# Designs tried in a protein design run: designed miniproteins, single chains, continued (5). Part 69

Each design is a single chain, and the fold is of that chain. pLDDT is the mean over its residues in the fold that is shown.

## One batch from the design tools (miniprotein)

Design m18534
Fold by ESMFold2-Fast:
Structure m18534 (fold): chain A 87 residues (1-87)
Amino acid sequence: MDPELERLLEELLERARELGAPELAREAEILYVAAELANAYELGKQVLRRALRLLEEGRIEEALELVRESHRLVGEGRYDELRELVA
């Protein structure tokens, strides 16, 4: 368990609730589970930090797409592509 990854997930879930974005919350939980199973904690944290920044800018659809694409890449073992995506 990575305490910073868990904290970032909790922050994103709270923001998604405030914004009425249940799909974003669901996709973020999928990312968290995928990152835990793959031991991809640093990439998971980078994705969640980027998603939170997009939400601060009001870019909700882009945050959703980022999180969705990120857990797909983790599930496929495409970690180099995910690093490039969040660079």
Scores: mean pLDDT 87

Design m18535
Fold by ESMFold2-Fast:
Structure m18535 (fold): chain A 79 residues (1-79)
Amino acid sequence: AAELARELAEALRAGDVEKAQELHERLVAALREAGALAAVAEAIAPLYAEGAAAKTEEEAVELAVRALEAAAETAAALA
């Protein structure tokens, strides 16, 4: 799950929508199987409040990458 989250973050920064969609589906499936979805949601919830203040697409992408890094860290701790 942590590796998938990192690859997804890289795909998002590169603007590779097709790869990002595939990696997103694989990450969600891996987190669901590990029972980590709720823990990941709790870990990224503070970043959603910060996201309401995002003023540009670049800020939104960086926030999404930070959320994925938090998800990867949480998934690694639960593995």
Scores: mean pLDDT 66

Design m18536
Fold by ESMFold2-Fast:
Structure m18536 (fold): chain A 58 residues (1-58)
Amino acid sequence: LSETELKVLRAIEGLGRPLTARELAEYLGLSVSTVSRALRRLVERGLLRREGNRYSLA
């Protein structure tokens, strides 16, 4: 995992709820585009799932 992918995954795990890309970007102090790219890759890896605009652990 990249550093950004790992930060995103840990944030979702730690907060324990489905989160939008915007909420994660605000929480991590990153751009929405950076977080969205990491979220897409984590879903491709089977580590996250997407339900509407929210992401959670798979």
Scores: mean pLDDT 87

Design m18537
Fold by ESMFold2-Fast:
Structure m18537 (fold): chain A 111 residues (1-111)
Amino acid sequence: GPPPPTDEQLAEAGRGVLEGFGITEEDLRSLGTPEQQAELVRDILRALVDGQAALFSKRDPEAAERLRQRGDEIVDKAAEEAMKAPPSVETVYRIIARGVLELARAAEEVA
């Protein structure tokens, strides 16, 4: 398969995702605690999981439920990683990008 993405590629991908939600680099720099960082990561990935699962619900309700269950695990893991890291724009971008890639893989596997 293709080589795994670099940290720089993950940061750029994560920036694009957050910009899509209207979240700026300045907004991320205003996060003063790991708790606020983890809450943001949880909220963004939760919204993406719910959006993908909603697309499946009309075609295959069981696949949608499997995606939500796997999505919960992805969200919890990403939020836990964010909670353990000092607040950093690049760290948030990389965590979001990895979560999106894991969600995309989960969606392919349940479809």
Scores: mean pLDDT 87

Design m18538
Fold by ESMFold2-Fast:
Structure m18538 (fold): chain A 67 residues (1-67)
Amino acid sequence: AEELFKEGKRALAAGDYERAVELYQKAIDENPTAELYYNLARAYARLGEFEKAQEWLDKAIKLADKT
């Protein structure tokens, strides 16, 4: 999960938003966290997929609010 998260952040910084979505989704499949949901939402926002970005942000907030 940690390596996938780092690779996802690198892809996002490089402007490879599709790759960032793929890497964050794989990291979520291993260990879902609010931070991963938030970063997936950021990648979708950069792709212009604002409805998907909003849904993943809502999931991140909901997960973070559960202790």
Scores: mean pLDDT 81

Design m18539
Fold by ESMFold2-Fast:
Structure m18539 (fold): chain A 74 residues (1-74)
Amino acid sequence: MSPEELLEKAYESIAKLAAERELSDEEIEFAKQVTFQEVLKLNPDWSEEEKEKLKEEVEKRVEEAVREGKRKRE
């Protein structure tokens, strides 16, 4: 599975969960951490620059997924 595919699946899962109920700050941070670790686990030889870029993408995608799910609940 590519990093992009994994990020897309994480987005869909988080957005669905956020649409069903309110997520706590701890749950959102946990989702970011798990998504980041899963991508790193598949790509252990990535450079520090690639890891920083991934961290930015995970942060952005998870926050967008939570907002999208919350919007569907309103």
Scores: mean pLDDT 80

Design m18540
Fold by ESMFold2-Fast:
Structure m18540 (fold): chain A 60 residues (1-60)
Amino acid sequence: MSFETLKLVGDEPVVDGKGRTLHKGDTYDFPMPDPADAVAYAVAQRELEEMKAQGFEVVG
């Protein structure tokens, strides 16, 4: 399993899927499943796009 490191660049706090509140400048290690698990990978890609819409950016 790989991780994508996300950073909140927006000024508004965001609550993650586990109920943690993230603030501007906070990082979040987003787990990416193996692409061979097509269902889990598709779910993770959708969640990643939702996080980007909430003000997160992939670091690196």
Scores: mean pLDDT 75

Design m18541
Fold by ESMFold2-Fast:
Structure m18541 (fold): chain A 69 residues (1-69)
Amino acid sequence: RRLELLERVEAIMREHQGDLDAAKQAIRDLLVSEGKEEEAERVAKGMRLENGQIVLTPEGAEALGRALE
């Protein structure tokens, strides 16, 4: 479900706060398991560390939205 997938993505970003590489890997694994390999790479590339927090750029958020389709 879209909401469950979004909630898992958010949880991964929060649990791996300060460890961007681990968060990118976890998001990639999650989205690949859902059959969204292309979107997985785009979401991972759209992840940034700002003030110690993992955030999505607007492009990363759009890629996540596409993965949820």
Scores: mean pLDDT 77

Design m18542
Fold by ESMFold2-Fast:
Structure m18542 (fold): chain A 81 residues (1-81)
Amino acid sequence: NPEEMRRQWEKNRELGERTLEGIIENTKKTKQKPDDDLLEAIAANSPTEEEVVRVMKELGASEEEIKKAVALWERFKALRK
């Protein structure tokens, strides 16, 4: 559903870069695996695929989780072309 995906993307952008950076730092410090909400936030706010991969790897994400984040990032980008 493109409308639902657009709302999800806008919600994640509204979170703001600073807030997302804080969440990423806390996740790294606690050695928690990224959940689906954080994965969506990274996908929505990352300017490039390489940035998504880099951040997810820093968080200790699995190859499967990285692929999910990249696929979601591509969907968000396609909705805004």
Scores: mean pLDDT 74

Design m18543
Fold by ESMFold2-Fast:
Structure m18543 (fold): chain A 93 residues (1-93)
Amino acid sequence: SRELERRLAVLLTAAGILLAAASVEGLEEEVERLRPLLLAAVRAFEAGDYAAAAELLERLAELAEELARRTGSPILAAVAELAREAARLAREL
């Protein structure tokens, strides 16, 4: 579905913007752990490997949720929610 692909691309972009915002707010160490998972998910998506993208996005969501709990960051909590929704969309593709 072209609509699902477009929605997934928007969520991946939003997650990247939120990670940049978290870095500016002093969460550079947490962002260093999350960014490689997001980049890997973006590469899988661009390659049409939606199964790999979904798995990477679930891992991103789990790690972001853990780091959000440790830091109290609402931005990292938002990254976790976007990553879970993105994983759901990737599984539907």
Scores: mean pLDDT 90

Design m18544
Fold by ESMFold2-Fast:
Structure m18544 (fold): chain A 68 residues (1-68)
Amino acid sequence: MVNLTDEEIDEIAKAISKESGVPEDLVRSVIRLAAKAGATLEQIADALSAFTGLPKEKVLEILKKYVK
């Protein structure tokens, strides 16, 4: 289970939105749903990559940058 704060989710959503052009609120919803389902950071990166079209490696780098 990934324990993400609302602030971390907001920062990640903003970064992914800026890179992909997908609205922040949609990215935030995907992150919250995946985290609630007990997804790992790698699984969240897979889901976001599939949803936004960004490479998994780039999404995972963004996730690691903002997660404490």
Scores: mean pLDDT 80

Design m18545
Fold by ESMFold2-Fast:
Structure m18545 (fold): chain A 96 residues (1-96)
Amino acid sequence: MKKEAAEALEEALREVDRMIEAVRAGDIEAAKEEALKAMRLIDKAGELLGKPILAVSLQFRLLSAVVSAQLGETETALEDLEAVREELEELLEEVK
């Protein structure tokens, strides 16, 4: 359980980092693909850690970032993504 949650969080962090790069590059299709991957990993980690409300909150933040990026609001999108990244890093430290 703990190892599986850590692996899911580490993979989610990699997908969020890829999403940040895609948003900076203006590649909205890549950003959407990475967001979907990150959301699935966050859902899995939330289930394993018993934190479903936090998982849903992080997923909404990722969706908000996609919408902001589509509207050309790159700074807002990156702010949302950095907040998700920081929360995932904190969760990973608690699990390890």
Scores: mean pLDDT 86

Design m18546
Fold by ESMFold2-Fast:
Structure m18546 (fold): chain A 75 residues (1-75)
Amino acid sequence: MIVGELIAKPGEKIIDMARKLAEKAGIDTSGLSGKEIADKIKAAGYTLLINGVEENLLTDGVVGLEGDKIQLVKS
């Protein structure tokens, strides 16, 4: 089940979108690295998708392409 969805705006970072989706699901991402955010999302029973592909590793500074679809799915 899709729990949250965001569409990338120009210059929007993937890590910032992942934080917003995780926080909507009640997951605190404060002070965490991209890897720690991805690990915490997975441990909470969610999957992060970028354009329908599972993302398990978030890297600093990665900017989404305009119109990229970022989804949080409950497994």
Scores: mean pLDDT 77

Design m18547
Fold by ESMFold2-Fast:
Structure m18547 (fold): chain A 60 residues (1-60)
Amino acid sequence: DELTQKKLEQIEQGIEKAKATAPAVLAEQLAREGREGMEHLKEAAKKYGGEEGVKALLNY
């Protein structure tokens, strides 16, 4: 869906911003979004960032 793709793209961009800032900031953002948010971020990282995106999330 158009809306779903837009939402995932925004999440992916959020991951990139967090990666540029600090691992601690990413961890705090994920905590605020909850566990469902973490799963959505992982899926977005995998879909738009590939294996490297997933590895970056796991390292943070």
Scores: mean pLDDT 62

Design m18548
Fold by ESMFold2-Fast:
Structure m18548 (fold): chain A 86 residues (1-86)
Amino acid sequence: STPLPEEELRLEVAEVFAAMIRALRKRTGKATEADVRLLEEAARVAEEAGRWELAARAYRDLAEAYELLGELEKAEEYRRRAEELE
């Protein structure tokens, strides 16, 4: 087998990280700055790949993470970004 194209691999990795962070957040009720950074990267990679549904999901996850961190203005901004992609 040949290696996957870098773009496809990055997108798959971003999707896995976003899902893992979402599961951890649901179990712990907490978010970290590392979770935010990984979700921002996931959203960026999804948008660059034209995967709007994945990007919207990542932006919703970002909004929830920022809400748990007490950054309500950023949470609202990312919630709007998710809605704009629908």
Scores: mean pLDDT 77

Design m18549
Fold by ESMFold2-Fast:
Structure m18549 (fold): chain A 79 residues (1-79)
Amino acid sequence: LSKEIQEEITIAMLRIGLAVTKLYAEKAIKKNDKKGVEESIKELERLLERAKKELDPKNPLAQELIEELEKEIEELKKA
């Protein structure tokens, strides 16, 4: 696979991870499951570290994903 295709696949995988983690976090908040919220924050932080390490910082799609991950982490920490 070309480097560009590999990066597109990585972004897609990380976006799926974000979407799934958000779903679990929403369920945890609704159930007042503090541990579930903390695990969701930890998973989002793991995805954020992967994005920063594996993606080209000049790629606008990578920048948008990183911003979305950081925003979600901050929102969950406030919940």
Scores: mean pLDDT 86

Design m18550
Fold by ESMFold2-Fast:
Structure m18550 (fold): chain A 74 residues (1-74)
Amino acid sequence: VLELIQKLLDAARKGAPVEIISKLREELRKHVTPEELAAIDFAITALRMGVSRDILAEAAKLAGLPTIAEAIKK
């Protein structure tokens, strides 16, 4: 699961086509809760808007989403 989240975030950061992002997101949807998926969608948007990975990872950790925090870090 962690590797799939990292792959999705990396693809989003590199500006991969929407088709690839959607495919990875649908695969991830089978392994995470709707709340975790929403947090991942928010992380993608925030990273694209230039929010620091350190700040975003700490926010995810405080929100009780340690797996997502780990994926954001690296």
Scores: mean pLDDT 75

Design m18551
Fold by ESMFold2-Fast:
Structure m18551 (fold): chain A 111 residues (1-111)
Amino acid sequence: AEAEAKKLYEEGKKLLEEEKYEEAIEAFEKAIALNPDSPLAAEAYYNLGLALLRLKKYEEAIEYFEKAIELSKDPKLIAEAYINIAIAYEKLGDEKKANEYLDKAMELIES
């Protein structure tokens, strides 16, 4: 049910704020499983990516931010995902990719 997915998403956000990253990931994965192609799933993929960034799992974080971008129709979420992909690439030492994703984010913000 949508209400159950939303509850799991809100629990995941609280766990993320409490720096319980592995528990947050599990909550977001459960929320996604209930409604995989929903706007809530896009938000959950984005926050799952944030948890992975905190765990320094940069390549995995990029994959989940890309899933959030694919599902989202929200330019703000897409721009924030591009910024965080750029941060992950910078941490991986790929300055060219980092700059490419920052340019994508700026294009959305300036439009």
Scores: mean pLDDT 89

Design m18552
Fold by ESMFold2-Fast:
Structure m18552 (fold): chain A 60 residues (1-60)
Amino acid sequence: SEIDEEIKKRIEELKKRMAEHPQEVLQSALERADKIIEVLKKAREQGLTPEEINKLLKKL
């Protein structure tokens, strides 16, 4: 869906920007963001709605 593509794009941009300013606290945030991306990737493969994706994210 368009929403999935938009979310994926924004997360990729976030990872790129975070990588430009590496520090310990930021690295922890980036690791969590990577886990979120994996959830979004799985949700896209299953065709889940944003609400269903949010439920998966809460399990992280």
Scores: mean pLDDT 72

Design m18553
Fold by ESMFold2-Fast:
Structure m18553 (fold): chain A 65 residues (1-65)
Amino acid sequence: AAEPLSSEETARVVGFALRIIGSRLDGNLEEAKRELEAMVKWLEERGVSPEVIAENRKLLEKALA
């Protein structure tokens, strides 16, 4: 099973999600996509499981569509 995010990782992902959604609502889709990729890169650098990263990416990509 995919290991869940730590409390610190969850807080950081929430921060990224707020920036991503905020940028999209402001009509800045390019900035929203940059923030999404920054989140993915940060999670990869922290050693978060690929499955958890992919799930969070998919949820936020759907919010951008």
Scores: mean pLDDT 80

Design m18554
Fold by ESMFold2-Fast:
Structure m18554 (fold): chain A 60 residues (1-60)
Amino acid sequence: MSREYEVLSDRTLRVTALTPLPDGRVRVTFEDGRTAVFSAEEAAALGLAVGGYAPLLRPR
């Protein structure tokens, strides 16, 4: 029920943590301390990885 795709921008943020949720979703934490929730499929499609950069994300 999260709105992780509210506003996408041409922004690239460093990913500091990926936390798998019991619901099959993934919580992504950025270097700024902001977070966003993605489904496992969405996270895989975006190529999210710790230490990598993720474009077009709307952090928490």
Scores: mean pLDDT 63

Design m18555
Fold by ESMFold2-Fast:
Structure m18555 (fold): chain A 63 residues (1-63)
Amino acid sequence: SLLDKIVELASEENLPEVVLYRMAINFYLKKGDYEGAAEVARKLAERVPELRELALEAAKEIE
């Protein structure tokens, strides 16, 4: 899914804050809370602009 791709890309950044967002997205995905995962992905996109497009697309798929 696009959320999984965002998590993979965030891992490649090797930034401590990005790792925390990645863990939060994974937590919500494992819980089956796709809306929660999308909200965290939006926040990650605000923090890491290069992931913004993917985060917005993932949020649209969850709606």
Scores: mean pLDDT 64

Design m18556
Fold by ESMFold2-Fast:
Structure m18556 (fold): chain A 58 residues (1-58)
Amino acid sequence: GEVDIEDASRPLTREEGRRLGSALVRAGVASREEARRAMRRTLEEGGTVQDFLDLLGR
């Protein structure tokens, strides 16, 4: 299916960060520690979903 990612400019929520982080770790894109740190940093700075993905190497 087509993944609509145009909303990646929206603010990251804690729940979305947990779900996306878990999915990316499962996919082998990032370690659990990297996903956790990226999520914390993005939430602390009020960043977007795209900012979170950029911290994890997309």
Scores: mean pLDDT 74

Design m18557
Fold by ESMFold2-Fast:
Structure m18557 (fold): chain A 67 residues (1-67)
Amino acid sequence: MSEEELQAEVDEAMLLMQVAVTKRAVETGSLSKEEAIKLLEEVKRKARELGLEKAAKAAEEEIEKLK
């Protein structure tokens, strides 16, 4: 595995973790729906810039559920 491939895996895992943490924070009432959507849109944007389709899709699906 190259440095580039390893970095992509780490970035994707981090973005997926951010989606999961944001979802959990909304479920526990620690984060508002509006704040969660804003955070998930930033995750989606970053994932798209990095070409990380799995993370981008996860963020998009969660945004749609919160609308």
Scores: mean pLDDT 81

Design m18558
Fold by ESMFold2-Fast:
Structure m18558 (fold): chain A 77 residues (1-77)
Amino acid sequence: VVERLKELAKTDPSKAASILVALMIRAVADELEGKYEQAARDYRTAAEIAEVMGDTELAEFYRQKAEELERKAKEAR
C-alpha cells in the first residue's frame, strides 16, 4: 500500500532508496512485458516515494511516465 511505503520512506531514508529501486525494476519489467496498467501503478507509487524523499523533479518524471502507461493500457483493449 502506498501509505505504508511513504511511512517507511519518512522513517528510514536508506529503505526509501531500496523501495524506489525495487519499484523501478518492477515497473520496467512490467512495461517490457506489456503490463502497462501494472507498470503505471508502480510508477505512481515511485512518484509518491520520490516526493517524500524531497525529489520533486523525479516525482514529476514518474508521474508523467505513469500517465503515459495508463494511456497505453487503455488503448490495448
Scores: mean pLDDT 77

Design m18559
Fold by ESMFold2-Fast:
Structure m18559 (fold): chain A 62 residues (1-62)
Amino acid sequence: MEKKKEAEEAIKKAEEMKDVLPEGLIETAREMLEKGNYEKALEFAQAVIDNGEALLEAEKAA
């Protein structure tokens, strides 16, 4: 249950960054979650978050 919840929260956070990153990565994370592969879902969502945070930090500096 914990890893599923972590993957769901990570996907929600990644969705907040969809305007700055390709939607395909979020879609892949959702598909992994649906298949029960919570670890992969979390990995893909976290990758989106990490890249999105870097872009948002750059925008904040402008």
Scores: mean pLDDT 72

Design m18560
Fold by ESMFold2-Fast:
Parts: sequence; C-alpha cells; structure tokens
Structure m18560 (fold): chain A 60 residues (1-60)
Amino acid sequence: LEDMIRKLERDLERLRREYERLREEYEKTGDIRKEILALLYEIAISSTEMVIERLREKLK
C-alpha cells in the first residue's frame, strides 16, 4: 500500500509538469486543444490526489 502511494506521488509530479507545459503553450499560442488537454490533466491530478488521500487514510 505504501509503495503504491509513492508510485502515485511520482505519477502526480509527472502530471503536474505536463499540466504546466500545456498551460504555457496555451498562453503562447492560444491553441484551444492545449487548453482542453490541460483541463484533462487537471482532472487527472485531482483524481490522483483523492486516491492518494484515501490510501493515506487507510494506513495505520
């Protein structure tokens, strides 16, 4: 369980980096597709954070 949390935390860091990259590209280009991808990453980040929180609550 603890190893699973650590893996999810690493995945979360990667998702946040991709989110920042897409936001920066959107600011530079105004490409709506980058905005949509950023929103999808934002959802993925929130979902991953909720899973990590629930798993932490199950640890004694």
Scores: mean pLDDT 82

Design m18561
Fold by ESMFold2-Fast:
Structure m18561 (fold): chain A 76 residues (1-76)
Amino acid sequence: MSPLEAAEAVAEAALKGSKENPEALRQTLADTEAEGRRNPEDAELARLSIALLEAALAGDEAAARAAARALAALVA
C-alpha cells in the first residue's frame, strides 16, 4: 500500500468511526493527547493524530485527509 493509499484508508476509517461511534473516537482523542503529554518525543505524531481525530469528529473530510497525509509523510 502506498503512503497515499494508507492515508486515504486512515482518513476514511476515522470519518466512519466519528459517524458510527463518536464516543469511542473522542476517547481515542483523549488517550492520544495524554500519550503526547507523557512522551514529548512523539509530540509531532500526537499533534497530527489529534488533528485527524478532531477533523473526523467535525465531519471535515478535507481536513481529515490532509492530516492523514501529513501523518503518513511523518512515519514514512
Scores: mean pLDDT 79

Design m18562
Fold by ESMFold2-Fast:
Structure m18562 (fold): chain A 68 residues (1-68)
Amino acid sequence: SNEEQLEAALKELNSIPEVEAEKVGKDKIVAKTTLPVEKQIGLVLRFIGDYPGLDAKLEGNTITLTAK
């Protein structure tokens, strides 16, 4: 399910030392990162590919993943 993809994405994000991710409500993850912008963009693109049930948004140093 998209919710299972969200939980898997949360665990993967928190495995990255420069990323602090938390689940907000039932369908959303907010991840704050100290990674450079190039790495943030690469991470978002990777997660969209790996988790097709999720939408991703990058604003500043914050990545938001939402279950579809």
Scores: mean pLDDT 83

Design m18563
Fold by ESMFold2-Fast:
Structure m18563 (fold): chain A 65 residues (1-65)
Amino acid sequence: ATVEEARALMEEGFARLRAGDYEGAVRLFEEAEEILRELLGEDHPETQRARGALILARGELAAAK
């Protein structure tokens, strides 16, 4: 996995989020966060951004249930 792959997953995740596919967005942001955490570390700004997006998507999914 690469940072470029994680960035592509983030873009797709936001597209899913805009389309109301909260489950799809969660899956993509989880994968992106895992890649960024492994490559850049927990405290890196890009990892924190992915974690923030994941929290947002999980919140939307929970509210939809």
Scores: mean pLDDT 85

Design m18564
Fold by ESMFold2-Fast:
Structure m18564 (fold): chain A 59 residues (1-59)
Amino acid sequence: SMEKAEKGSEEAGLAAAGGVARRDGELARQNAIKAAEKSGTEEAKKAAEKDAESAVRAA
């Protein structure tokens, strides 16, 4: 069709990307907690959260 259904597919893509980014954020958070516990630092946690946020913004 010539009608621009691109908006609909874009919204579906963003929703899917949001779900993936959320899961990646949870995994990154878990890994950051483990690393931070070992090192005793919050920097690792902050880095993981930023990484997840960047993934969402890139979607």
Scores: mean pLDDT 63

Design m18565
Fold by ESMFold2-Fast:
Structure m18565 (fold): chain A 64 residues (1-64)
Amino acid sequence: ADEHVAKAQELANRGDLEGARAHLEKALAEEPNNAEIAFMLSRVYEALGDREKAAEYREKALAL
């Protein structure tokens, strides 16, 4: 999970939001109950303009 989170942060900082999303999805698959990863994924979806997915992952993070 940590490797995917680090890569996602690097990609997001370079503006590769699709790459950041892919790595955060892999991180969340490894740690399904990690609220921090779910929050990061919600922010990436918000930046991509997917408000529905952003809300879904935000609610998931708050429930964890």
Scores: mean pLDDT 81

Design m18566
Fold by ESMFold2-Fast:
Structure m18566 (fold): chain A 55 residues (1-55)
Amino acid sequence: MPSVREQIEKLLEQAEKSDKETAQKLYSEAIELADKNGDIELAIEVDKRRREHLL
């Protein structure tokens, strides 16, 4: 299986290429993956990137 980091990086790449609604879902999925794996710092970084892209 790909690592959690690799899964999150793939989701972030897809989010950047997607429309706003799809991107929001992909960012949410990436945050959930980070949270489930206890990587709070990564979850915060993904949320910051989501805000920068979608805000």
Scores: mean pLDDT 80

Design m18567
Fold by ESMFold2-Fast:
Structure m18567 (fold): chain A 72 residues (1-72)
Amino acid sequence: SALEEARELLEKADAALKAGDYEKAQELAKKAMEAALAALRAGEDPARATGLAIGAIGITIEAGLKLGKKPL
């Protein structure tokens, strides 16, 4: 499901961020956010989907700041 895809992508994004791979973390977080928004649009567990989207935004901002890029 889109919700499961978002969770898996967010876990990979967090792992990349912790490894210092900020470009990969940002790419994976963007994909996680897209999957979480798709889950929200489909009516899949709105609370979980919203939480995953917020998590993805957080990783995107942190990775963006580390790269000196505009977040989001």
Scores: mean pLDDT 82

Design m18568
Fold by ESMFold2-Fast:
Structure m18568 (fold): chain A 106 residues (1-106)
Amino acid sequence: MSEAERYLKKGQEYFNQGKFDEAIEYYKKAIEIDPNNAQAYLNLGRAYYLKGKYDEAIKWYEKAIEIDPNNAEAYRNLGLVYRKKGDYEKANEWFEKAKEIIEKEK
C-alpha cells in the first residue's frame, strides 16, 4: 500500500466516524503525495458537503472530474450539492451528465 493509500484509508476511517475535519486533513495529505488521485478529491468533496461547505465541495468534485472525466459519482455529487444550494437547473445538468456516463459504460 502506498503512503497516499494509507492516508486515504485513514481519512475514510475518520469519515465513517463522522469526524469530517480529521477526514479532510488525511485526504489533503493523500493528494499532496498523489495529486492525480481522483478518489481522494471525491472523498474531500464529500466531507466538505457533509459539513455544509458546498462551494468547497464543488471545487473538489470539479477537480475529481478533471482527473477522471468518466467518474459518474463525481457528477452525481455535483448535482446533489447544487440541489442543496437551491440551484435546481444546474443540479439537473449534472445529474444528466452522470446518467450519460453510466449509459456509455454499458
Scores: mean pLDDT 86

Design m18569
Fold by ESMFold2-Fast:
Structure m18569 (fold): chain A 82 residues (1-82)
Amino acid sequence: RVEALIAALSDPDPEVRLAAARELGRLGPAAVAALPALVRVVEEDPSPEVREAAREAIAAIVSGAADKEAVRLEVLRLLNAA
């Protein structure tokens, strides 16, 4: 299911990408595998609404993660590599 939502983040329809980002945020730490895709959306998506939803999803995933520091460092690594 998380893999399907990650794929939906690449959909040409911004409404589909928005819904996928919101659902990943709702899943919280269960969606940690989506962090690299969500970071790319924050940096590269043309829609400001989709970028904001991705930021909120990242925050929800990180806040619930068992190892918050490791997740935070991975997000920083992805941002610096872009």
Scores: mean pLDDT 75

Design m18570
Fold by ESMFold2-Fast:
Structure m18570 (fold): chain A 98 residues (1-98)
Amino acid sequence: VVETIKSIPNPLTRQLMADLHLRTLIKEGKYDEAIKLADELIKAFPEFQARFYLLRGIAYEKKGDLEKAKEDYQKAIEISPNNKLAQERLKKVEEKLK
């Protein structure tokens, strides 16, 4: 999948296809597959790391791994401070961990 995404010459189309695939895996309950794909995408596409950290965090949260979800949301915010979705998700996870 990462190799297929790498073959897409347009960076915007590449990001959209990666995003769509990750969200589809999460929607289907394939959280471990989503986590693995997000890890590979984070390593392969530094320019989109914040988005992939956010989506991996969502997969961890859905799997019930709230501590790892918190770490990924914090990393997404560190890279992209204006990421409102990551900020909202982090706040909700922190409330659950209290």
Scores: mean pLDDT 81

Design m18571
Fold by ESMFold2-Fast:
Structure m18571 (fold): chain A 70 residues (1-70)
Amino acid sequence: LTEEEIEELRRRAREATERARRLAEELGTPEARLVAAAAERLLELFEENPRGSAFGAERAARALEAAAEA
């Protein structure tokens, strides 16, 4: 996993997290709030150790992107 790929994952994770947060505030449902909380936690873990969590971060970023599109 290159540094370029790590930066792309970071960008996508941040964008997806922000969309999830906005959606949770708009909908106010337990499901939307849970997704937003999970996204924030995953972003924190990724930023703490991007390389150590690289494989997990890639899957997490994809999941967060899917959630943000919903």
Scores: mean pLDDT 69

